Designed miniproteins, single chains, continued (5). Designs and how they scored, part 1

Every score and structure here is a prediction.

Each design is a single chain, and the fold is of that chain. pLDDT is the mean over its residues in the fold that is shown.

## One batch from the design tools (miniprotein)

Design m16001
Fold by ESMFold2-Fast:
Structure m16001 (fold): chain A 80 residues (1-80)
Amino acid sequence: SKDEIIAKLHLLFAELAQEVSPEERKALTRALNAAIDAIDAGKSKEEILQAVEETADKYGLSEEVKERFIEGLKKILDEV
């Protein structure tokens, strides 16, 4: 369900947010919001991942944090 995906996504965000600077956390929050908006709009897995990647790049999320968030999101979308 969308609620289960969003709940798991918030847990992923909380885990990553503990390890990053306040500036990185702001960029990560933008990526989280892009994922939630795409999921809520009923976008495909590929479109959700693309929206997150584009938003992460736009707001300057580091490659390491971006890759970790995208891989976690892929697992969540594959499991539910």
Scores: mean pLDDT 86

Design m16002
Fold by ESMFold2-Fast:
Formats: C-alpha cells, structure tokens, sequence
Structure m16002 (fold): chain A 55 residues (1-55)
C-alpha cells in the first residue's frame, strides 16, 4: 500500500539523515504514521523532513 511505501521511505530517510536531528525525527514520524496506515500524515511528515534536510 502507499502507507507501507511511505513507511519504508521514512525509515530509509531517517537513517540517511541521522546527523540532522530535526529531519531524522520527522522522517521517523512519517515511518510510524505509514506503518499505522495513515498515508496522508506520513506524506506530510516526509515533506517536513525533506524541508528540514534541505532537499
């Protein structure tokens, strides 16, 4: 599902940006929402994480 895809994307991004505490936290939050099936919340958290990471 899209939520599961976003969960995996968030987990990978959190690992890739582990040195940026804000980005890591937001990507981790996106992964959690995705695992809970909330694709909209996951997508929002990933967008905010990307902003914090400068991407």
Amino acid sequence: SRAEELARAGAGAAEAFAGNAEAKALFTQGSVYGRQGDAEAAARALREGGRAAGV
Scores: mean pLDDT 86

Design m16003
Fold by ESMFold2-Fast:
Structure m16003 (fold): chain A 96 residues (1-96)
Amino acid sequence: MSRKELIQRLVLRSVAARILAVAAEFLSTVSPHSEELRELAERLRELARRLDELADRVESGELSVEEAEEELRELDEELRRLSRELSRLAREAGLG
């Protein structure tokens, strides 16, 4: 993967995490699982911050592409896990 492609993927993942955080906050206003959804929104915002930091470190040349790809893999797995948790909480709230 090129450095440019890696930065683009990191930025897209950060945007996705922020969108999911907004969705979790909205669902917290209508769901009996409001506390869990607020905590999930905070975890998603923290994930977005880590993705932004990783993108900055790649852009500055502080990290090699190979090192950043390993960190992106871990963050991508966390994003998928949090996305599944959001889906579960939405379904348990009867929102499908």
Scores: mean pLDDT 86

Design m16004
Fold by ESMFold2-Fast:
Structure m16004 (fold): chain A 75 residues (1-75)
Amino acid sequence: SLEELLKRYQEEVKRIEAEYQKIMDTIEKDYKKALEELSKYPRITKEMIDDIYEAFKLIAEAIYNLSLERLEKKL
């Protein structure tokens, strides 16, 4: 039924949101660790770490959006 399909859709959206949050939490944890370790690598700048962090956030957002688009196409 349509109601069962919509319920399953909402459950999958929540799953995708939870996966995105886990990825974002990992990215933030790795970013903080990289900043703490920065003094061990005198040729690596904070700007380089910031650029990598921003790139990973964009990749995570792209994966999230792609997952939602794939789900919508199944409707």
Scores: mean pLDDT 85

Design m16005
Fold by ESMFold2-Fast:
Structure m16005 (fold): chain A 64 residues (1-64)
Amino acid sequence: MSAEELVAEAQRLAREAVRAAEAGDLETAKRLMEEAVRLFRQAGDDTSALVAEHELTRLLEEAE
């Protein structure tokens, strides 16, 4: 995939992760956000990767 395609897919996965978290499925949300972080890093979008890592940290903190 091109870097642009990787960023688009990562953004899609991050949105799906947020929806999963809103539905109470924290395990799915965590998995999808981890994948989004990986794709942002693969694309070289370090800023978006850091934002996604911060969101992942929040998801982990809310999971008891």
Scores: mean pLDDT 81

Design m16006
Fold by ESMFold2-Fast:
Structure m16006 (fold): chain A 93 residues (1-93)
Amino acid sequence: MKEVEENPDDPEAWLNAAFEALRKGDYEKAVEYAEKAIELDPDNPLAWSLLGEAYLKLGDYEKAIEAFERALKIDPDNPSVKRLLEEAKKKLE
């Protein structure tokens, strides 16, 4: 929507960038891009779930749990996020 090359105010562009970073195994960039999406739209459960998955891949299990719990507060019936939350919790056990 903005006529800027980096689309800094487009949360969907940052969500897509976070997803691609996760696919490529660039988990640190996935965290950065998901955080930008959250800054623009903190009520988007997809941004929180991508942040949680990136932290899970980085081994930051406590931060992954916090991000997934935030996603579930917005969308409590997301089965993928529930599964990822349980996976993160098992990593701490």
Scores: mean pLDDT 81

Design m16007
Fold by ESMFold2-Fast:
Structure m16007 (fold): chain A 58 residues (1-58)
Amino acid sequence: MSAVERGRALLERARELAAQGDFDKASLEAAGGVALLTAGGVPEEEANRLAREAFEAG
């Protein structure tokens, strides 16, 4: 998988963990997702917005 695909997968995992109330693990997965998205060429601001949306959807 590309870095962007892996980053999006981590944000989906963060959303699932937030829905379960596991905010510590959700935060770690979201941070990893942001790092992979930015490494894959997604702007930092957009990557952070996607992480916030993942938490809000959980």
Scores: mean pLDDT 81

Design m16008
Fold by ESMFold2-Fast:
Structure m16008 (fold): chain A 60 residues (1-60)
Amino acid sequence: MEELKEKIREILKEKGKRASELTQEELEEIAKELGISVETVKLLAYEVSAEELREELERK
């Protein structure tokens, strides 16, 4: 799961988007690339975004 989270983190950075900004089409594309379900992509993307927000809050 950690490796999948890292791949999703990189994809979000490349697109310049947060999990909530991903379209259904983008979620399906990522799911296809990673060989996992759209629901799993959505859950991991939200987890990654939450972790990034926690890092920012801790930094400040």
Scores: mean pLDDT 76

Design m16009
Fold by ESMFold2-Fast:
Structure m16009 (fold): chain A 89 residues (1-89)
Amino acid sequence: SLEEAIKKAGELLKKVDPQMAEEIESELRRLYEEGKLTPATVLGLAMWALGRAIERYLRGEISEEELNAFAKAVTEMIRLIDKALEEEK
């Protein structure tokens, strides 16, 4: 289900960045409840999250390893949510 995909994405992101994971999971749930969760809105949220992580890296607040781990987690989030959206059709 899409709810299970959102939960799994949140758990995946929490392993890398717990604070960002809470913000992303909350926004995914809001979009889902409003009927606005689409591949485009998921991609938009992912781009926003990656942009924030890149800014933190450029400021020296996180390592390259942490940035790459977060990017991989966000990519997997996109795959999980897109698959669940396709299965609801």
Scores: mean pLDDT 86

Design m16010
Fold by ESMFold2-Fast:
Structure m16010 (fold): chain A 96 residues (1-96)
Amino acid sequence: SDAERGLELAEEGLRLAREARTVEEAREAAELALEGGLLALRAAVGEAVPAAIGGALAGIGGITDAELGMPAEEAARAALAGAEAALAGARAAIEA
C-alpha cells in the first residue's frame, strides 16, 4: 500500500540521515524521509490525517532550517529532526 511504501521510504531516509557525513547528505536523507511521510499521508484516513499532516509539516520545517545559512552542526541537527518528524507522520498514517 502507499502507507507501507511511505513508511519504508521514511525509515530509509531517517537511517541515511543518521549515517550522513555532511549537511548535504543529511538534508537529502531528510528529503527522502519527507517523501515517505507525504506518500503515507496520501493514504491516511480519519483521525490519522492531522497527525500525518503534523509530521509532514515538521519535516518540511527541519529541511528548511537546514537550508538557512546556519552553522553546519545546527543544520545537520535540523535535517535529522525533520527526518524523525516525517517518519513519525508516516507511522501515524499507518498505525491509527
Scores: mean pLDDT 76

Design m16011
Fold by ESMFold2-Fast:
Structure m16011 (fold): chain A 81 residues (1-81)
Amino acid sequence: SLEEEKEKVLAALDQAIKELEELLADPSLSEEQKKKLREIIEKAKEFKEKVKNAKSLEELEKIVKEFLQYVTSTLKEIFAD
């Protein structure tokens, strides 16, 4: 059901946020890398709200795809070279 898929996506986002917050404690990261990671965490929180408000499985899939594209693009920017 839509509600079951939303629960799975929200759980995955919560786990990702936790892992990113733990990564921020790494002293080897630059201030610019930490800033970009904080931006991803904030974006993940915004996407949680979009997931909660999704009215269909198609809308939920589009939200997930958009977030994954954002994360992939941003991680390439942070760790480029």
Scores: mean pLDDT 82

Design m16012
Fold by ESMFold2-Fast:
Structure m16012 (fold): chain A 56 residues (1-56)
Amino acid sequence: SMMEALRRAGERGQQAMTQLSEEARKRLEEDIKRSDEESAENLRYGLEQIERAGKR
């Protein structure tokens, strides 16, 4: 039904956002490993910000 479709769409959106946040965090960790010391420090700071924002 339309009601169920709407609820499922909302749940999928929330799940996608959660997954994107995890992917962004994982991507930053990979970038840190590949970067110079200065770049790694900046990326670590970004990673801390993402982790602080957290997931509910």
Scores: mean pLDDT 68

Design m16013
Fold by ESMFold2-Fast:
Structure m16013 (fold): chain A 92 residues (1-92)
Amino acid sequence: MEEDREVIRRLLETIRAEGKPVPPAESINPALIEMVRRVLEALGVEAPEDLVLRLAAMLQEGSKSVLDEWLKQPLEVQTRQLVAYATVYLSK
């Protein structure tokens, strides 16, 4: 749980540092935006709306082949999947 929070915090810090413009919410799957919000809330990680939208857009672009399956999973599994995504992203 704490290790999962740190991985997600590092991902958000990396996204913040990239300084890319905030994507329009209309271009992102609303279920994905809600999933990201729920996972961050479950982990006790606070993020401004712009980082939530950026992360959701990154997941939509990078994970589109598995996104439908992620959205069908319970919150615990969605949290685990997001942590795995963050770990891979940060390893480069």
Scores: mean pLDDT 79

Design m16014
Fold by ESMFold2-Fast:
Structure m16014 (fold): chain A 70 residues (1-70)
Amino acid sequence: IDEKLVKEGEELIAEGAYNKDAELVRKGAELLKEAGVISEEAAEKLVEGVENGDAEKAQEGSEEIIRGLN
């Protein structure tokens, strides 16, 4: 696992979520997928949730990422 990609991905997702910037969230999710720590489904849920303003879907994606990292 590339810990640098994981850290960078997590930081981009956090920044994107705070700023409601779906592109930053997408970039972060792609880095986490590349590092192999989240599924395609988890990344897609998070990005779609942020893009659509669906807090529940964004929360589900975020929880799947946290679960995958542990």
Scores: mean pLDDT 71

Design m16015
Fold by ESMFold2-Fast:
Structure m16015 (fold): chain A 62 residues (1-62)
Amino acid sequence: MKLTDEQAKRLLEKYIEIAELPKPSEEMLPLQIEEVKENPEETIELLKHLGLSEEEIKEILS
């Protein structure tokens, strides 16, 4: 699956929210977005492991 920049950003923001991580720096944010875009399945599996449902992930990607 190929993600848009906006979809990758939404997945990353949800991951940060659920994992209660600090917000990434302006320098790190574009690098993390690109990482999500390159490995979308890995990010989705990580979100599922953190307790997101398949429906919630689908809504983020819609």
Scores: mean pLDDT 78

Design m16016
Fold by ESMFold2-Fast:
Structure m16016 (fold): chain A 89 residues (1-89)
Amino acid sequence: DEVARLRRELEEKLRRYLGFDDEEIAAVLEHLERLAEASGLPLAEVLRRAIRGLEYFEELRKQGKVTLVGDLTPESIVALFINLAELYS
């Protein structure tokens, strides 16, 4: 199942890069599912874009080119994924 594979990859990367717990990861996934419904995009495509955005974010973080200030919320992370996905369109 492609969707299940992509969900696991995103969950692993959210834990590794952002230190998210299971509740925070579940909230991010719920927001991405709602975004897929609202946009009419397949969930698998939204998950691929989110993974690409998170990988790009991690690359910039390693280079010291991006800084996160304050508490990261699932809503803020979904907004970040949308903005990063647009850079890849």
Scores: mean pLDDT 74

Design m16017
Fold by ESMFold2-Fast:
Structure m16017 (fold): chain A 92 residues (1-92)
Amino acid sequence: DDDLQQAINNLKSAAKKNGIKATVNVDGDTLTLTLSGLSVSQLIGLALQFIGLGIDGVEVEIHIEGDTLTITLRGLTKEQQVAVLNAIADMI
């Protein structure tokens, strides 16, 4: 999927520019994103955005370990996955 791959590449490019390691895995409607090398303000800001994400039928899991944030989103459409990846790229 070209749009999804472009969004993944955009996020990885933004992360690299800011000294962050980004890993993205897509399995159907499940999006798993791991960001390493985040500042405390980036960790808190990103975590709060996803804790506040009230989309019916979407499950959000957040795991924080040191400077690493893992976000797992289940039930997203492909268009929503693209939007989430691009939004995160804009935040980092």
Scores: mean pLDDT 81

Design m16018
Fold by ESMFold2-Fast:
Structure m16018 (fold): chain A 74 residues (1-74)
Amino acid sequence: SDEILAYTAELARERASDIDAGVVEIAVAVLTYGSEDMSLEELAEKLEELAEREKSEGAKEVLLEVAEWLREKA
């Protein structure tokens, strides 16, 4: 959704390098638009799984924060 993408883009730009921010934004966009049948809780779970495999601490932090935000809205 537009709200998820906007929030993710803002956090990624604040907390990750330009490269890491781009990776996080693409990952969230793919999960949001590629998995349109997912609930907010399921999307959060997928973001947490992606964060677990992420090498960049900044990108990992952004993915986990977006996942937490989605769980709070669910």
Scores: mean pLDDT 74

Design m16019
Fold by ESMFold2-Fast:
Structure m16019 (fold): chain A 64 residues (1-64)
Amino acid sequence: PTELELELGVLEALKAMYESLLKHFKKLYEEGKISKEEYEKESKELEEKIKELEERIEELREKL
C-alpha cells in the first residue's frame, strides 16, 4: 500500500471508532445509564470529530 492508502485506512478506522462510541452513548442514554446532559455533551464532541475525519477522508480520497 502507498502512504496515502495507509493514512486513509487509519482515518477510516478512527472514524469507525468514534461512530461506535456515539452509538454506545446513545444506547447508554436510552437504557437510562447516563444522564441526558452527559449524552448530549459526549454526542456533540463525537459528532464534531466524526465530521472533521469525514472531511479529511474525502480530501485524501481525491489525492488517490
Scores: mean pLDDT 83

Design m16020
Fold by ESMFold2-Fast:
Structure m16020 (fold): chain A 75 residues (1-75)
Amino acid sequence: MDADKYNQLGNEYAKKGKLEEAIAYYNKAIEIDPNYAKAWANLGKVYKKAGNDALAKLAYDKALLLDPNYEEAKK
């Protein structure tokens, strides 16, 4: 699988409320492509849903460093 496929799997599991699985898939996406701003922003969203605001902020900060105009990182 490529980074896009893992990011999409993360999105599906996050939508189902399976936050641990979503985190695992987003982490696989960023392991393949550490500059994948969208995966970092999605990881931030899932950490926030899981109640981990500190990790959510770190992931959003990474997304904005990679793409300063990335709107998802601001949600």
Scores: mean pLDDT 80

Design m16021
Fold by ESMFold2-Fast:
Structure m16021 (fold): chain A 90 residues (1-90)
Amino acid sequence: SAEEEALRLLEKGWEAYQKGDYETAIKYFKEAIELAPDSPYAPLAYLMLGNAYEKLGKYDEAIEWYKKAVELDPDNVLARYNLIKLEKKK
């Protein structure tokens, strides 16, 4: 299913993220969102995109992905915290 494939892509992105390959992580997380935008994993993928862009110093992009994560899951404390943190640094 699209959800199963999106989860597999999130796992690949997470492996790349753990290895410090943030550009590859971003690619996989974006592919997961495009494949299954309405999946229960979409908020997590947006949070992970924000984190990967932040690691690359791309703060404007990180803020945009954290905003999407909060829009999909308003109770996402990590996305909300990271959004506030980065907006304060601007």
Scores: mean pLDDT 84

Design m16022
Fold by ESMFold2-Fast:
Structure m16022 (fold): chain A 68 residues (1-68)
Amino acid sequence: MSPRERLEQLIRELEELARRETDPQRREGLLGLVDLLKTMLSDPTTSEQELQDMADSAEAIIRLQRKR
């Protein structure tokens, strides 16, 4: 899976978490992260390394949110 495809999958997981989140502040935070990641993903100058780093960060946030 390419870093781009991995980030697209993680964005979908974050959107799913946001839909299920009942806390308004946490939901807003998740949606803000989704918007940021979509912006970076749509930028053709974003390197594969930057996409990989963003994917790793998003995955860590998803794991943290699932534990809470």
Scores: mean pLDDT 80

Design m16023
Fold by ESMFold2-Fast:
Structure m16023 (fold): chain A 72 residues (1-72)
Amino acid sequence: MSEVERRVLIHDNPLLSDEVNLKLAENLSHEELRELARAMREKDFEKIREIAEKAGLSEEDIEELLKYAESL
């Protein structure tokens, strides 16, 4: 498991707010969280946005997640 995949799955990402981590944990399946982690690792910003929107993230939360992915 990659570091990004692990952090998304355990909701322990120091560069994301607790609110974003909580929404991802509560609204996505384990399979969807793995797909999100892969998209973040691959910097597939379109896929990250699609999964984040499915999780019910706001535009502000999505921007935070995209900035985190860009920093990887």
Scores: mean pLDDT 71

Design m16024
Fold by ESMFold2-Fast:
Structure m16024 (fold): chain A 101 residues (1-101)
Amino acid sequence: MEEELKKAGEEAVKKAEEYIRQLVPDPATRERLIRAVRAGVDAVMELFLKEGIELAKQAADAMVNAIRERLEREVSPETARKIAEYIKKVFDELIKKAEEL
């Protein structure tokens, strides 16, 4: 279970990283957003293992909102919306996979 969850988390980060690299041309902004996504995935996975799925879902929603707010300050509104929607999808898929383990 833990190794499978770790693999799911790493895959989630990889998907988000590849999407951000395509849409965010500034290297400094791109690397900050990728680090924020990795930190969010790690926090959600830790909460799932220690506290269960409901708190992990709440943490995922909070992390998506935090990333969206940061995006709105650093990129165009259209780019921010696209990245936030994609990150939400990635976190939703991670939570669903954790529930199926």
Scores: mean pLDDT 80

Design m16025
Fold by ESMFold2-Fast:
Structure m16025 (fold): chain A 55 residues (1-55)
Amino acid sequence: MFTDKSIETLRETLKTQSQDNQLATLEVARRLALRNKDPQEAIDRIEQLIEEVLA
């Protein structure tokens, strides 16, 4: 299950990666979030992280 702890772990992981690897990691996280009971909330958080990486 994709949780708030998963988002926090994701943020820490992204700090150590190149932009291309950050985008790949976020795509994997998005696929995992689709398995949640309410995937839209998790997807919205991941999309916000994608925008921050691309900014």
Scores: mean pLDDT 76

Design m16026
Fold by ESMFold2-Fast:
Structure m16026 (fold): chain A 100 residues (1-100)
Amino acid sequence: MDRLLALDPDDHVLLTLEGGQLFHEGKLEEAKELYERALELAPDFPLALENLGKVLEKMGKYEEAAEYYERAAKEYEKLGLPNLAKELREKAKEAKEKAE
């Protein structure tokens, strides 16, 4: 795979990490764009799904945040990480309660 003339295999990971830095800087819209680009490359990447949920929650988009937390939880369960999936489902419930 290393000989591809296109994007590197880990570009979705790098975009997610860069988005995390922007999120910590309070650049929520820029962080969201990087996470969306990461998910365009790897739609089931649970870290990008989780972090997009966090950005949406900080933006007050609680219903959308809950959906992304649930999607991240399903992907973490597939990876054999049930405790992390449980934590994300709890975040989804909290976000949904704030949407009231």
Scores: mean pLDDT 81

Design m16027
Fold by ESMFold2-Fast:
Structure m16027 (fold): chain A 55 residues (1-55)
Amino acid sequence: YTALVKWTLNDGKVLLGEGTGDTPKEALEAAEKDAKEKIAKLPGAKVESVEYKIF
């Protein structure tokens, strides 16, 4: 499975996390981890909305 997590930030920017796994849950957890690593590099970024997509 492949999962995408889409975080819309307070300034209207979009941050995408991607993950793969043997189950939808593992793919989603991997995508969330990727997104968290990306947002940690953006000081002052705040998440306003979250969308998930599993393939």
Scores: mean pLDDT 80

Design m16028
Fold by ESMFold2-Fast:
Structure m16028 (fold): chain A 101 residues (1-101)
Amino acid sequence: MDEEGLEGIELMARLAGDYRPIRNPEDARQAVRNISPEVRDALLLANGLIAALKSGTATPEFIAETMAEIRRLLSPEAVELLIEYISEKTGVPVAELRRHA
């Protein structure tokens, strides 16, 4: 598994509150199967937002609406982890994402 694949699976697990180590492919499959629909939906929304931010098509309204939906799906702690992830992938400052959230 490449580092990007591991990062994605680990992020999903942490958003679900699962901090157990992923040591082998079976641990990774189990983590993916145990991810709630809410965590999956939040990551789909985040990936859509990342794509829109990278393409310059994200409006302030779209950012605010997407972040509001993510906040409904995840705990406040998981929202902060996801904001940091979006910031890392897009170069948008965490403070700016929090203002639109």
Scores: mean pLDDT 74

Design m16029
Fold by ESMFold2-Fast:
Structure m16029 (fold): chain A 102 residues (1-102)
Amino acid sequence: GEAEKLLEEAKKLIEKAKEAIKKGDIKTAIEYLKKALKKLIEAFNKGADPKELIKLLDELIELARKVAKKAKEQGDEKSAFEAEILEGIAGIVRGVVLLESK
């Protein structure tokens, strides 16, 4: 359905973020993670499987942490802050998914 399509789109964006991280392209990685989070929120609103949502949110949170660390190592404090905010928002969304599934 629509929810499964949004989850698949989020997975592809997460993979693009991983490739950007490997290349050291922190700004591109943040943009892909941001788009992935929007797709995951949309999927949640369309009734996506909570277990699959939590799995993808956990992966996004881990990648946001890695991006924040790499941005700090590069002296890019703005990107580090953006990645930390993204981690925080994803954590809140994860909490809402967990609460709403019970």
Scores: mean pLDDT 90

Design m16030
Fold by ESMFold2-Fast:
Structure m16030 (fold): chain A 71 residues (1-71)
Amino acid sequence: MEIDNGVAEILIGVGNLLMKKGRYEEAAELFRRAAEIGSGEVRRRALENLAKALEKLGRLEEAEALRAEAA
């Protein structure tokens, strides 16, 4: 559990670097993986970052669903 959250945090960090580079599809994939293995607040942060990446890709309906899940 704690190790999974540690890996999820690393995935979120790398995803954020990809977001800065405009590589939104790759960032979304990393955030999705982080949400799958993370729990609690780490999972919520991964879902929020995934929603932002999906918004950049024009996938607004999926982003809205993920924001509702994160709330």
Scores: mean pLDDT 82

Design m16031
Fold by ESMFold2-Fast:
Structure m16031 (fold): chain A 59 residues (1-59)
Amino acid sequence: SVQQSIDRVYSVYSSLTTPEQAQQQMNQSPVSLAQTVSSLSSPQSSVDFQQDMDIIQGS
């Protein structure tokens, strides 16, 4: 589900920054969170992570 993809991306982003910044992006939108993670966490080698990003941005 989209929610599971969002939860996984949030977990990755919060480990790379602060929980406050991750929550702020999540509150703005899941798409905003995914776009921010995409710009900051390059390269991501996990196929599952890339699929999660695509699902969030595509919905």
Scores: mean pLDDT 69

Design m16032
Fold by ESMFold2-Fast:
Structure m16032 (fold): chain A 55 residues (1-55)
Amino acid sequence: MEKLKEEALEKLRAAKTEEERKQALNALANKLMTEYGLSEEEAGKLAKEVYQEAA
């Protein structure tokens, strides 16, 4: 999970537009659900935390 967070932070910080940031956030949430078996609610919470940390 820590490596995934680090990768997501890099992608969010590299995003130049708000649309790109939203795409990175959605990609992170989907990966959390697919790779770690998290629910949509849990994946959304973690993705939001990473998004706020990248800001």
Scores: mean pLDDT 76

Design m16033
Fold by ESMFold2-Fast:
Structure m16033 (fold): chain A 66 residues (1-66)
Amino acid sequence: MSGEEQAELAERYAALAVIYLAQGKRDEARRYAEMAIEYAEKAKELGLEEGAEKTIRAAQDILARA
């Protein structure tokens, strides 16, 4: 899997976490936010640091609210 694919997956998981958090589904929101961080960190290691750090920040914010 490329860094670009991992970055895109991270963004998709972060978006899902936002949707579940808005629905009051904290366990699902937390799980998807954790997956967003995992894939964003993998993208960062493959050289896509700029976008990955934004996604990590967004996912961490979701975890703090969940």
Scores: mean pLDDT 83

Design m16034
Fold by ESMFold2-Fast:
Structure m16034 (fold): chain A 130 residues (1-130)
Amino acid sequence: MTRTFTHTATKQAAAADTVTVSVSVGEAGAEAQLNPGSVLTLTVSVEFSKPANITSVTLTLELDGITRTANAAATNANNATSVNFDAVVTADSAEIRAGTTYVATVTINLTNSAATTVTATITSTVTQQP
């Protein structure tokens, strides 16, 4: 059984502008159980009501009270209505277990008609396979 969580956050960038941020979380390996030492992969999808330029992306992951900054593989996109990037975090043997809660914060800085910063906080509970 695969552990995948998707959350969506929407922020209005300007009076008529909307930015939707969706984050999906899965572990490496389609059939891998969520075990201590597993690798967590976060896929972030960002959609815009108008084409936007992405100037910076920062991903911070808090796992069981420990803050880990992922080396986010970010796609710099110009005049884009949708972009994706993956960030990979490796957790220590004590960090991933049944009932573990983690929080991913994504900060995306946008420019086009006006500079906009969108921050989405995603909270998920990780459950081990039965």
Scores: mean pLDDT 50

Design m16035
Fold by ESMFold2-Fast:
Structure m16035 (fold): chain A 92 residues (1-92)
Amino acid sequence: MKEEQEENKEISELLKKSKEENTEILKRIKKNLTPEQLEEFQKKARELLEEFKKKHGKTPFELIEDGTLENYKKVLELQDKILEIAEELMNK
């Protein structure tokens, strides 16, 4: 129980920080990508999100609300993949 409380507090703090950072990153991506690259990015990000939902049966937000480190790590892996796609499109 004590470990769960500390994990939940850490996850909540990381979530608040990640939400602000993700908003800033998304704004930068929209400024740096061409309209064609932005469309390709949105398509690939949507495909990743649908695969994530099929694999886990829940949206990333619902998994975060479950408050487990395992679920939070799954969401972080998805975020990393989305950012990787954006960087790859900007470099090509």
Scores: mean pLDDT 71

Design m16036
Fold by ESMFold2-Fast:
Structure m16036 (fold): chain A 59 residues (1-59)
Amino acid sequence: AKAAALQQRIADAVLENLRLHGVTGPYSITVSAPSAAVSADGVPLGPVVTATVSATLEA
């Protein structure tokens, strides 16, 4: 429940940002579920969320 709400909020924020900046063409947005991260030394870092955006920009 909380994770889904966070994912939706992040997706909405990215969409709004793309719209406000006039990004051209179709785009896709994928937001990961929160997952536990661990440092190289095995220390827990807490939950991490990744957002991936693919968009066409004029060069």
Scores: mean pLDDT 65

